# Designs tried in a protein design run: designed miniproteins, single chains, continued (2). Part 87

Each design is a single chain, and the fold is of that chain. pLDDT is the mean over its residues in the fold that is shown.

## One batch from the design tools (miniprotein)

Design m7014
Fold by ESMFold2-Fast:
Structure m7014 (fold): chain A 80 residues (1-80)
Amino acid sequence: SEKLRELADKLIEAARAGNLEEARKYGEEMVKLAPQASPLDVVSVAFRLLAEAVDLELEGKEEEAKLLREIAKRVLRAGE
């Protein structure tokens, strides 16, 4: 889903800006859409969130990295 990819972009941007509340909002929308998305889209956005979380962790942004990992895990589970 193009919308799922758009929400991932917005979530990553909000997390990088330190706006955890906004990032969480986009993450909740992703989790809600995951059951209706293709398996490829679900895996693709989850992988992107996990890759971005590694980058954030290396930058010392531990809370942001943790949020991205939590959302990625929830998106994968919801998309099953």
Scores: mean pLDDT 87

Design m7015
Fold by ESMFold2-Fast:
Structure m7015 (fold): chain A 73 residues (1-73)
Amino acid sequence: SAAERAAIEEELRRLIEEIERLREAGKLPPEVADRLIAMAEKTLAALDSMSLEQQRLALESLRYMLEHALRES
């Protein structure tokens, strides 16, 4: 639905904002932060060509990668 897509878009934008804050706080290496942001931006650009299931999986994958990167700091 349009509402679900809008929610996923907002979550991706929130994720980018969070990654930027973590980089500023020194909790993520700049290279790692920039890579994750680039992936999230590419996902945002591709949302209209993705199914809702693919959108959810992409968001979940990005969140998992962020969580993993934070543990490996």
Scores: mean pLDDT 86

Design m7016
Fold by ESMFold2-Fast:
Structure m7016 (fold): chain A 78 residues (1-78)
Amino acid sequence: MKEVTTEKDVEVSVKKIDGSDVYGATLTPGEFVEAEGQEKVTVKAILADGREADIEFYKVPTDKSEVYTGKAKYKEEV
């Protein structure tokens, strides 16, 4: 994926996980979406072929950093 956009009102730093097609992201404090079964952060990405994909992120709790990991969902071709 070449480019990733963030959901509105959420600042997300996105970084590709080495050896995977999954992106890790961090959210700013105060705008957290807890992904424990209910809420997810959806980020739109532009693939190398120019297609758009939606990536759903799940919060991974850590002591010092908060990271979201997810899987891309491809949009259907027109």
Scores: mean pLDDT 42

Design m7017
Fold by ESMFold2-Fast:
Structure m7017 (fold): chain A 67 residues (1-67)
Amino acid sequence: MREEVRRFLKEYGLRLLDGQPPPSPHEREALRHYGRAVAADVQGKTEEAERHYRLALEHLRRWRAEQ
């Protein structure tokens, strides 16, 4: 899971920090789940965080498959 988070941050985390709105529905869902994962991780809800990181990556994979 942590390696998947690192990959997600490399590809989209920087874009999120720049405040650019994601243009596609799958990108928006990926960023939404990423945000939920980070919030859950800060709260110590490890299982919930891992689930949301996985969902963020699945939406990211779908977006790439449709390009």
Scores: mean pLDDT 70

Design m7018
Fold by ESMFold2-Fast:
Structure m7018 (fold): chain A 66 residues (1-66)
Amino acid sequence: MEKREELRKKALEAVEKAYKQGLSDDEIARLIQELVDEARKEGYSTEDIIEVAREAVKKYFELKEK
């Protein structure tokens, strides 16, 4: 499995879990920022981090619209 796909799965699962637990928009934004910071420290490319961050934000808004 590509390393980016692992990061994407982790981020999407974390956002979905946080939403189900009733975290606020600010708390979810902080969670996404922490995931970005950790990915940067782990040596993920900027392009992979941007893609995953966009998917995490998109997932959160999709959950809110339902």
Scores: mean pLDDT 79

Design m7019
Fold by ESMFold2-Fast:
Structure m7019 (fold): chain A 75 residues (1-75)
Amino acid sequence: SSDDETAKENLLKLLEIAEELKKQGRFGLARYYLRIVEDMLKQLAEENPELKPEVDEILSLDEDERIERAKKLVS
């Protein structure tokens, strides 16, 4: 749906912001954005049950792997 496309675009932007903040050493602010990403991924999986297994896997990963896998999901 159009809402899902918008959610994926917003997720990608937030993930890119979090990666840049981590590169700058701003870990606290990066984690703030990653918490928003986690909530948005959970909502996306609720609206699209076919994505739930991949979202659940992504949320079980370490932070850096989570960012990489989430970017692939929404790209």
Scores: mean pLDDT 85

Design m7020
Fold by ESMFold2-Fast:
Structure m7020 (fold): chain A 96 residues (1-96)
Amino acid sequence: SSLLEEARRIRETHEKPLTEEDREAARRLLERIRKTLEEARRLAERLEDEELLREVEELEREVREAEENGPLPGELTALALRAIGLLIDAELLERK
């Protein structure tokens, strides 16, 4: 997935303190993570899966906190993995 690849790339390049350019790239990645969660939320609501919706809402909160506090490279990778996982779970449920 392109989102996971971008998150890993950011993590690898940000072992040093984040520059302004790096912070902008991180914020763009967080926005992409939010869009992934928006799709997962849409599917969870359509499927009426309360547990999946709760997990999406919890991760949405963590993404907002990361954006407000300045995202760390490791945090971005973890958030991207969780967002992708939730979307995959939602898509698999919709297809079954």
Scores: mean pLDDT 76

Design m7021
Fold by ESMFold2-Fast:
Structure m7021 (fold): chain A 70 residues (1-70)
Amino acid sequence: MLEEAKKKLIEFAKKEADENPFNLVLVSQKVKERVDKLSREAGLSETQRNMLKLEAISEAAKLIIEKQKA
């Protein structure tokens, strides 16, 4: 369950980063909203929610940085 939610969140973050390669703030906000929804659906703890947020934002940031390098 948690691994599946993590994969979906990372893919969502990658998609948002791909669509908004210069706006990490917007991507971060969208990821946080998605984590909140997944947390409600799966009954995730605050620690699990924070872990997913950090991992998804980290992956999005890597993609944005790589896109900015061209």
Scores: mean pLDDT 73

Design m7022
Fold by ESMFold2-Fast:
Structure m7022 (fold): chain A 73 residues (1-73)
Amino acid sequence: SALDAAVAEARELVEEAKDPSLSVEQLIGLALRSIGAGIQGALDEGKSFGEGIDAVRPEIDEIVNLLKEKADA
C-alpha cells in the first residue's frame, strides 16, 4: 500500500539520520521528508493529512529525538 511504502521510506530516513556527521539542518530536512512521505501516502489512499502523519509518527519521533540530542551537544 502507499502508506506501507511511506513507512518504509520514513524508516530509511531514520537510518540515514543516525549518521553522526549530519548537521542539525540536515536532520530537520530528514524529519520534514518523513512527514511529507506519510502525508503523500495517505493522500494516495484518499486519507487525511493526520492519518499520514500518524502512520509515520514513530519514525518522525526517532529523528526528532536524534535532532534534540544533536542540538543539546
Scores: mean pLDDT 85

Design m7023
Fold by ESMFold2-Fast:
Structure m7023 (fold): chain A 95 residues (1-95)
Amino acid sequence: SELLEELLKLLKEGATELPEDLYSKLLLFMRKHSGKDIYELFKDVEGKFKMKVEALEEIKDPRTKIGALIALLRKKENIPLHEFKIPEEGPLVYP
């Protein structure tokens, strides 16, 4: 997936900001293909990030936001993430 490849590239480069266009494309893709809205998808990953459904807009750490979006894409498309480990707790720390 082009979207997943762009997200992985951002994580590898230590991105401090998620591009708005990429974020919009991700939201549209997930809504169109999941049959669920984005908030229901985030409920499924709350345990991994200790996030609440309403916390999506309050995620200030761009790495944590990117990781959450990658987790949603992986769950939907079953695309393997070879170089990224998503922690169940706290913000993302990518070495």
Scores: mean pLDDT 50

Design m7024
Fold by ESMFold2-Fast:
Order: structure tokens, then sequence, then C-alpha cells
Structure m7024 (fold): chain A 69 residues (1-69)
């Protein structure tokens, strides 16, 4: 369970390190998990694809964590 939290946090940190991403947050609640990203500019298609993939993986990890509670 702790490994899932660490993996989710790592993926969010990678997303936040992308150009034009101001912040990325993973919220885990009793009903599930969601990923929120704040941008300071429009991303190009390549960066958008990378961010989407990271967010989808982080959400899957967080959902697994909630299911393990």
Amino acid sequence: VDDLVAEGERLIAEAAALPHVRSATLTVGPDGARVEVELDAQLDPEATGRLKALMERASAVADAYVAAL
C-alpha cells in the first residue's frame, strides 16, 4: 500500500516537472482518487500526451491504493 502511494507521488512529481505545468496534485478520498493539473500555458501535443499518460497512471495507482484500504 505504501509502495502505491510512493509510486503515485513520483508520477505526479514527473508531471509537475514538465514545461508549463505549474502544479500537479493527486487527491485520494473515500470515494476514489482524482488528478488535477494547473498549467501556466497551453501545452503542445507531445507534452499533452506525456502529461495525459502520467495522469492516467497516477490515477490508476491511487485507485488501487483506495481499493486496498
Scores: mean pLDDT 70

Design m7025
Fold by ESMFold2-Fast:
Structure m7025 (fold): chain A 82 residues (1-82)
Amino acid sequence: KVEEIYEEIEKKVAEALRKGNGKISKEELKKILKEVFEKYNLSEETIEEVLAVVDKIPSEVLDSIDARKILEEVKKILEKHL
């Protein structure tokens, strides 16, 4: 279950990075996360914890390295709650 959710997030983020010339906005990342979490009926607690990780990012735009670091933290949160 965690792996399926994570793979869908990773795929959508990778697609956004391709369309954004290697960049993804913090807003687009949050949108992707919310869409996937809603689809998989994640708890409010899990969603809030993940969004807090994204809110720690000081920049408006993320490169692929920063995006991957955030997704790594997201995966750990999903493993903790699922």
Scores: mean pLDDT 80

Design m7026
Fold by ESMFold2-Fast:
Structure m7026 (fold): chain A 86 residues (1-86)
Amino acid sequence: GSLLEMAKKLLEEIKELKKKAEKLKKEYGDAAKPELEKILFEMEVLLGLARIILGVAKIIGEDTSELEKIIEEMDKIVEEVKKLLE
C-alpha cells in the first residue's frame, strides 16, 4: 500500500483504541487507569510510526499535506485520551 494508506490504517487503529479507552473509563472510572495507561502507550507507538512514515515521504519527495493532517488528527486523539487519565 501507499505511505498514505499506511498512515490511514494507523489512524483507524488509534480511533479503535480511543473507543476502548472511553468504554473502560465509563465502566470503571479511576480503576481503569492502568489499562488506560497501556492504551496510551500503544497510541504513542502508533503515532511514532506515523511520524516515521511522514519522514520517509519527505525523503522521497512526495507531497506530505495529507500525511500531516492525519498525524494532527492522531495527536488530537492521543491528547483526548491523556485527559481521561487526569
Scores: mean pLDDT 88

Design m7027
Fold by ESMFold2-Fast:
Order: C-alpha cells, then structure tokens, then sequence
Structure m7027 (fold): chain A 75 residues (1-75)
C-alpha cells in the first residue's frame, strides 16, 4: 500500500470541502519535509521518492475533492 493512498484518505476525511485547510496542510507538510531538525525519524526512513509521494498525496487530495473517498464521518 502506498503512502500516497493513506495520506489522501486522511486528508479527504478530515478536510472535506475545506480547501483553505488543505492548502495549509500542503504548506506545513512541505516545511516539515524540508526541515532536517523537525522530523529526524521521517528523514531516516524516507527516500527522495517518498518525499515526492507525500507532497503529491497532499496535492492530489486537494485536487480530488469528492474523488473516491474511503469513508465519510457521519452519525
């Protein structure tokens, strides 16, 4: 299972219809991935490819609003 799919599912569930929040998540994810001091465990395990996959996940989640959401949180 790809990190892309898991991240896309999480963003779709939490931020359905909230495009501004999705953009903030994208910006925060990029900052954390670029900062060597903030995420040492992630840096140890992630390849350059994995970093690209995570960024693409967030971008695709923003673009794919309503596209194949795994589950919607409802009563």
Amino acid sequence: MSLLELFQQAIDELLRGQDEERQRILDMAKEELDDPSKSPEIRKTLTPLDRQVILRSVALAIIAVGDGKVVTREA
Scores: mean pLDDT 53

Design m7028
Fold by ESMFold2-Fast:
Structure m7028 (fold): chain A 65 residues (1-65)
Amino acid sequence: NFLEQVADDIIKELKKNPDQALYTLSQLVPEDELPIIKEILKLIDEKAPESVIKKAIINLLKKIK
């Protein structure tokens, strides 16, 4: 599944290089979707389960036109 592979790569990059991962996400989504990126960051900060973070990223990717 393409979306799952992309989400896994994003999670890996968020753990290794958060600023680069955020930059990549901002290039993929319209400015009105930036609040979703902030929610993903909040989930990471709150140490949410990786499955929850992955689901949030997949939902974000599905909203890209």
Scores: mean pLDDT 73

Design m7029
Fold by ESMFold2-Fast:
Structure m7029 (fold): chain A 89 residues (1-89)
Amino acid sequence: MLPPLDRETVESMVNLALQHVDRLLERGELTEEQAQRAKQALQAVLDNYDNRDLLIEEVSKITGIPREELEAQPDLGAVIGLIIRKALG
């Protein structure tokens, strides 16, 4: 089992990912819809960081990523990376 992360650490990780999504949108590498969906998923990560089951459910619902694929990720950083990669297509 991964140790629980504190909210401040997760917020820093999510904020960095949100900045990256904005840069991808500015460069035309993401559509506005893809960027908005990725941002919604990243907010769901922050809102549910202490409840893995809810985090996986909400991210899967927002992004369409299969729950099994999200569950296979070794840590929260890998989940965040997967959200961005799937947004790119």
Scores: mean pLDDT 83

Design m7030
Fold by ESMFold2-Fast:
Structure m7030 (fold): chain A 89 residues (1-89)
Amino acid sequence: SEEEILEAINELARIAGESRDPAVAEVLSEATVRVMELLVAGAPLEEVKKVIEEAIERIRELAAASTDPALRAEAERAAERVEEILEKL
């Protein structure tokens, strides 16, 4: 539903704002904008889900590449939170 997508947009933006890693924040901010554009365009829910799935994959790649244990743990938690958003859609 539109309400569930708006909740997803809000939560993606919140995670982005809380992220200490600028690379993770950028992935989430880009996903937030893209999901909003898809919502305004009336795109199928499956396209919204794909954007979120791609964001999860990219954050996991950043976590795997991180040499900082704290930033790696934060990126992993961000990916888990984004997965919870996807599951609610």
Scores: mean pLDDT 88

Design m7031
Fold by ESMFold2-Fast:
Structure m7031 (fold): chain A 91 residues (1-91)
Amino acid sequence: MTVELEFYKDGKLVRRSVIESEKEHALFAAASLLIVEAVIEGADEIVVRTGEEPEKAREFGDRLAKILEKNGLAKDVKHDEETNATTITLK
C-alpha cells in the first residue's frame, strides 16, 4: 500500500512525502513520524491520499486522524470523496 502525505502551512504546500509498505502498522508508524516533523516545522494541515479503493482509503485516513486526535495534534478531519483524500487540520 502506498500513502501520500501533503503538508500545508497557511494554504501553501511545504512538504510532500510518499511511504510504501505491505504492513499497515508500519505505514501508520511512518506517517506519524513524518507528521511530528511537519508539526515541528509549523504545518497546520495534512492531506492524506492512498491508491486504494475509496472505503479503504477513508478507513486509513480516519484511523490516522483518530491517532492524531488522541495525542492532541488534530482538531478536525474531513474526507473528500471526489479526490478520495482525507484532510486533517492540526492544532
Scores: mean pLDDT 81

Design m7032
Fold by ESMFold2-Fast:
Structure m7032 (fold): chain A 106 residues (1-106)
Amino acid sequence: KREQFVRGAVTDLRSGEANAREAGAQDPAIAPLAEEAVRLLRQAREEAERGLEDPSALERALELIDQAARKLAELAKQASPETVPLVAAAAINVIGGGFNVELALR
């Protein structure tokens, strides 16, 4: 059901936000990009949460997820070796969130 996919997306996006925030906290070189990714993921999660009452919110969530994924790719290039696993975890969460939003749109 659509509700299950929205819940899955929200869970994945929350995890992505937490992992991106932790990466920025541990690595000053990526902190500004991590804050941008966290902001985009938070906005994506808020739009996904509205997705049951407003399908257009799911389309906005997908656009924000795509933007967050691009920021995480930039982070991965600049991240210290110790921080890369957190950036990778955030990227996996973002992929999962996007997949769930796409399934909710069907």
Scores: mean pLDDT 87

Design m7033
Fold by ESMFold2-Fast:
Structure m7033 (fold): chain A 85 residues (1-85)
Amino acid sequence: EAAARLREALLADPEERRAFHATLTDEEYREARRELLAERLGVSLETVREIEEAAIAGRLPEEERKKLEEVQRELEAERAARRAA
């Protein structure tokens, strides 16, 4: 699946991720990130878009911001683990 491949690339080591990102459009990369966040948060893609827009506007609710930060922290930990492997 294209989405699964993009998701795996987002968790690859920095060099692999950079090389894979170079083969994607910015739109494809953003969409893959949203799909990954939607999966990790257990919400729809539309909800992730609303969270992103609210965060950019500085009006994200505290609870949603904490959830997003937790997911981002988990993604960073996964990237670090893949880099170490």
Scores: mean pLDDT 65

Design m7034
Fold by ESMFold2-Fast:
Structure m7034 (fold): chain A 65 residues (1-65)
Amino acid sequence: SLEEYIEEAIKKLREAFKTSGMAAAVQLAAQYYKEAKTRFSEQEVQKFADVINDELIRLLKEYEA
């Protein structure tokens, strides 16, 4: 489901950020966006993008603190 995909993506982005930094998290997010486009509707992809962009902004604030 979309909800499970979003939850998995957030977990993996946080893991990548912790182990390899902000650049790795951004690169992984791009891979999840590409995959989402092949599996979900345009509305679902937009919802995914909004949630993931919010998470990336949150991680960036943690990185800059």
Scores: mean pLDDT 83

Design m7035
Fold by ESMFold2-Fast:
Structure m7035 (fold): chain A 85 residues (1-85)
Amino acid sequence: SNYDQAVQLINQIPDPEARDLLLRLLQNIKDLSDRLDYQGAQLQTDTLRQVLRGYASEHPEDQPLLDRILELVDELLLETKKKYL
């Protein structure tokens, strides 16, 4: 699943504090998506994007990894939207 792939990629982030925060945000997105709370999932995804962008600004070497995480999260949100409709 896109969720499982995102978890695996986030676990590759070297900073344990950033990793833990991103995993918590991703779990929140999944929980909201499973409840078909599309608006809630979208807001948590926006928060996750902000955290990823902040991390990327300090760790530009990790940008390709962060971009792939964002793509998977966007796909997860799209799956939620299709179920909501």
Scores: mean pLDDT 83

Design m7036
Fold by ESMFold2-Fast:
Structure m7036 (fold): chain A 62 residues (1-62)
Amino acid sequence: LAELEREARRAERAAQVARESAKHMQESTGGEDAKAAQELYEKLQARADQLRAEAEALRRAA
């Protein structure tokens, strides 16, 4: 459980950083780089949501 919570928090932080980077890329470069940054953010956000849900489920079961 504790390790899963740590993973969730790390993923949430990574998603926040990626979101900020994606916004900068959209304003600065646009195009392919901005699209890649946006896709990375979406992927990290989905992972963070999944880990958080799993951590909560395990906390309920424990």
Scores: mean pLDDT 78

Design m7037
Fold by ESMFold2-Fast:
Structure m7037 (fold): chain A 72 residues (1-72)
Amino acid sequence: SEKVKLIYEAIKELLEEGVETKGLSAEKRDDFIEAMEKAKTAEEIKEIFKKYEVDRELLEALLENIEEELKK
């Protein structure tokens, strides 16, 4: 889906940018998901990742999941 591609681009850009994060807390997970649902562009998704301090381990896991979906 288009959303999945936007997430992929956002994560790739953040990793290249060298963004530092402390890690998304479990308590903020639902707010994070809601924000992601509302995002329509890669820029908005990057802002959400930074705001919620999504850690690189989770970003890498999301990239792998997206690649799996693209392969079907």
Scores: mean pLDDT 74

Design m7038
Fold by ESMFold2-Fast:
Structure m7038 (fold): chain A 64 residues (1-64)
Amino acid sequence: AAPVEVETEGLSPSAAAFLRREAAELNAAGYSTEEIAARLRPAAQVLGATVELAGPTRLRVRAA
């Protein structure tokens, strides 16, 4: 699969780094962008953020 890019808005640097690392690990494991989004949602919700598909290889994570 192509590398998935994660755009973050309104998150702390540590929260953004955590979510990007999780996304990179899921991408390396062969998950699709949609599967990565679904798997990141619980962690993002705990951090007060939403996850949306921004493109075929791009996710946007925004503080709610």
Scores: mean pLDDT 82

Design m7039
Fold by ESMFold2-Fast:
Structure m7039 (fold): chain A 81 residues (1-81)
Amino acid sequence: MRLPSDKPVTLTADGVFRSPEARRQAMLRIGSLVPGAVLSVDAEGRVTFSAYSLTPEQIAAIRDALLEATEGGEVVIEEEP
């Protein structure tokens, strides 16, 4: 019965990537940190990343990668309770 804490986490970066190279590096870094991660880019260039069972360290690393790579300077993190 010990719950696995299946909390989906969604990170949304407000803004576009600083450059094509920054986008590529962020995507490679996130993919290396979280195998099987889902990363989407909307028509405005905003990045949404979703994954299950992320550790606090993985969340922080993904947030930092998105903040460094995007012009918006903000990342919204949503966790399901």
Scores: mean pLDDT 71

Design m7040
Fold by ESMFold2-Fast:
Structure m7040 (fold): chain A 93 residues (1-93)
Amino acid sequence: DSTLRSLTRIVEDWLRRQVERGDINREALEAALESVRKKLPAEEIKRRMIEAGASPQTAETIGQIYASAETHLPGEGREAIERAIERVLEELR
């Protein structure tokens, strides 16, 4: 699953940069992780992230990445994104 490992790494690296910029906080990452695990629609994931403190642009981008991954790699794309969020959250603890 080199494609899934690449997806996880790309999303992880991108999220880490958003954290460094202050565009996403720990609470928004936790909201994103919970929403992805529950298989919520991209719009609901975006809404919950914004409520938790993520920038609208960052929330929109995650929603788009998630929607694209679910379209092309159903289940596996979700799991790759979930893993990326978990890894960034571990760095913040």
Scores: mean pLDDT 84

Design m7041
Fold by ESMFold2-Fast:
Structure m7041 (fold): chain A 78 residues (1-78)
Amino acid sequence: GELEELLERIGELDPEVAEQVRRLVEQALEALRAGDLLGAEISLGLLGILRGIARLLGDEELAELIDRVIDLLRAQMA
């Protein structure tokens, strides 16, 4: 799906960041399945920090891909 495609594109730019993003996505989806909205928000907050770090380092493409991951996860919380 779109989420898996975004994770693959992140991995092409930065494999280490991709591993962290995949872990946070897995944690967010597990929290959502359990009804743990706070746990999901914590994982989204950490994704936001990774996006901020990517932007600070001048990697706008990586930051944009992480932002799209966050948007897809937030759509599942509505």
Scores: mean pLDDT 87

Design m7042
Fold by ESMFold2-Fast:
Structure m7042 (fold): chain A 60 residues (1-60)
Amino acid sequence: SMTKKMQELVDEGARLGKEQVRLAKKIQEGDLSAQPDLEKVTEEALKVSKEITELRQQAE
């Protein structure tokens, strides 16, 4: 179902957003080893956002 796929993407985006906040907090606290993980999660969040946009355009 297109609706279920959209919900899964929205849920994944929310999960990635929480992970970005967690990793950004680590960097602010001085743990610079979290920088590559933050970059990866940011890239994943952008991909999910693009998939949501494309899926909405394909739904009609």
Scores: mean pLDDT 83

Design m7043
Fold by ESMFold2-Fast:
Structure m7043 (fold): chain A 107 residues (1-107)
Amino acid sequence: SKEEKLKKLMYEIAKELAKELGVDEKKLLEFAEEVLKALKEAESKPQSLRGIDELIEFLSEIFAEAAKKAGVSPEVAAEFVKRFLLALSWPEDLAEEVAERTKELLE
């Protein structure tokens, strides 16, 4: 249920963003798949995050690696990340910080 809801959310954001920005939908769907796979793999390992800064770095690395694999630009990856985290009810400032860090890691 939670996994299916997360996958559906990521796919909807990918499709909407591809349409709005005129970018390849296949690349954004591949990006969403790579993010989902990386999050599932991370969930199977012990996590020892020391507050918000480590969480930002951890998530930004996942998003950046997925974007590199899918061939998604830094700007498009950052916009996807911001929309995804906001859809999960993350604070706007925090969502923006993860998105910006993801972009920096791709530059």
Scores: mean pLDDT 82

Design m7044
Fold by ESMFold2-Fast:
Structure m7044 (fold): chain A 97 residues (1-97)
Amino acid sequence: GKEEEERAKRFYEEHRDTLLSFLDGQAELGVIPQEVVDSLDDEEKVDVAVLLMDGYSWEEILSMSPEEKRKLARELAARWYEEELRLEEERRRELER
């Protein structure tokens, strides 16, 4: 939904450089072929980084349509952003006690 898309966008805003760096690191380690990474635009790169972080193989990711990849990656990003907000709120409550 719209809230999920907004949370995913916020996660990408906060973590874009980290996600791109992670993807480059995975290519350097041979987890994903460099040629595959080079074929992706910047938005596709962050989606693929999220899917790799969740434990999908690059072969599984390539078997997905662009729409399926985007949907799944954004659902994951939205959940991770919600978890980060929850952890930050818990830490803030501990400091206020």
Scores: mean pLDDT 82

Design m7045
Fold by ESMFold2-Fast:
Structure m7045 (fold): chain A 86 residues (1-86)
Amino acid sequence: MLEELAREAAEAAERAPGLIEDPELAKKISEAARRLAEAAAAGDVEGAIRALAELLKLNAIANGMAEEEAQKKAEELKEKLLKEAE
């Protein structure tokens, strides 16, 4: 599952920057996806979950969601996945 999540997130990040008008946001999405892939390759489950949550937050902001709302949703996902990884 971790490698599948990393692949899906990396694929989404590869596609998202091409559709985002904000180059700084596109760069952050690419960097978050890279961190997710690196953590997954290293077997760092906590690091991968945190990178996935950051990627979700950035993608939500790119889709017009308010930063506060995106942060809250990303934090909820992070907490849920960390609990499941215990």
Scores: mean pLDDT 72

Design m7046
Fold by ESMFold2-Fast:
Structure m7046 (fold): chain A 79 residues (1-79)
Amino acid sequence: PRTEPATKEQAEKAAEAALQQAERLASTLSPKESGEVYEQVSRQMLEAAKWLKSQGQDEAARVFEKAAEELRRKAEELR
């Protein structure tokens, strides 16, 4: 039986929720505020990834790193 780590599944859910929330906030806020939100959430995702690595959850950390990269790209697009 192949079971994925619970931490990875939790990380995927959390990352997806954070991305969706950031996008929803961006659609409601000014471009300047939207960029700041994306940058802040990206930073939080990177911090979470660092913590997950310290817990031995490299796969979960990778999920958060990917989410942070997507958020950073969105922030760059908005400027």
Scores: mean pLDDT 76

Design m7047
Fold by ESMFold2-Fast:
Structure m7047 (fold): chain A 87 residues (1-87)
Amino acid sequence: MTPEELAAATEFGVYELSVAVLLSVLKELEKLGKASKEEQIEMLEKAIELGEKAKAIAEEAGDEESAKVAEERIEELKERIEKLKAE
């Protein structure tokens, strides 16, 4: 494994994990009522950005399974933003 190959694999994993972590934190904060609507939207926006990066890397690598997982998360995050903005 070359340093370049290791870096690419690491970058992909970091984006995927970052989305999962943000989504988990968001669910806990929503359940506990500790995060403001604005804070939740900011976290969702960050997670969408990271999810788009993860999806792009997975697509370029030919990993259709990971790309689909990333797309599903992005869709869920967008839906949550819509719900939070709606009153």
Scores: mean pLDDT 75

Design m7048
Fold by ESMFold2-Fast:
Structure m7048 (fold): chain A 90 residues (1-90)
Amino acid sequence: REEQLAHLDEAVRHLQEAYEAIRKGDYEKAAEHFNRAAEHFLKAGTPHSRRAAEHFQKAAEYARKGDREKALEHIDEAMRHVAEARNEVQ
């Protein structure tokens, strides 16, 4: 439980770093943070965390393509799954 929440928190932190990297035009750094977030969601181990990981991986792909709009859409979707994962663990 506590370990799962810690991984969700780390994933959200990397998500915020990815948002800032995209806003600054650093798409490679954004992709790195999306992949780190995905790893933490997989470690959290809930169904919603796994869906969040899939969206973060897609966000990394779009970030590398320079498609800011689609990258943000996928991380917004990932955040919805994060909220569900937290409620599930609580």
Scores: mean pLDDT 81

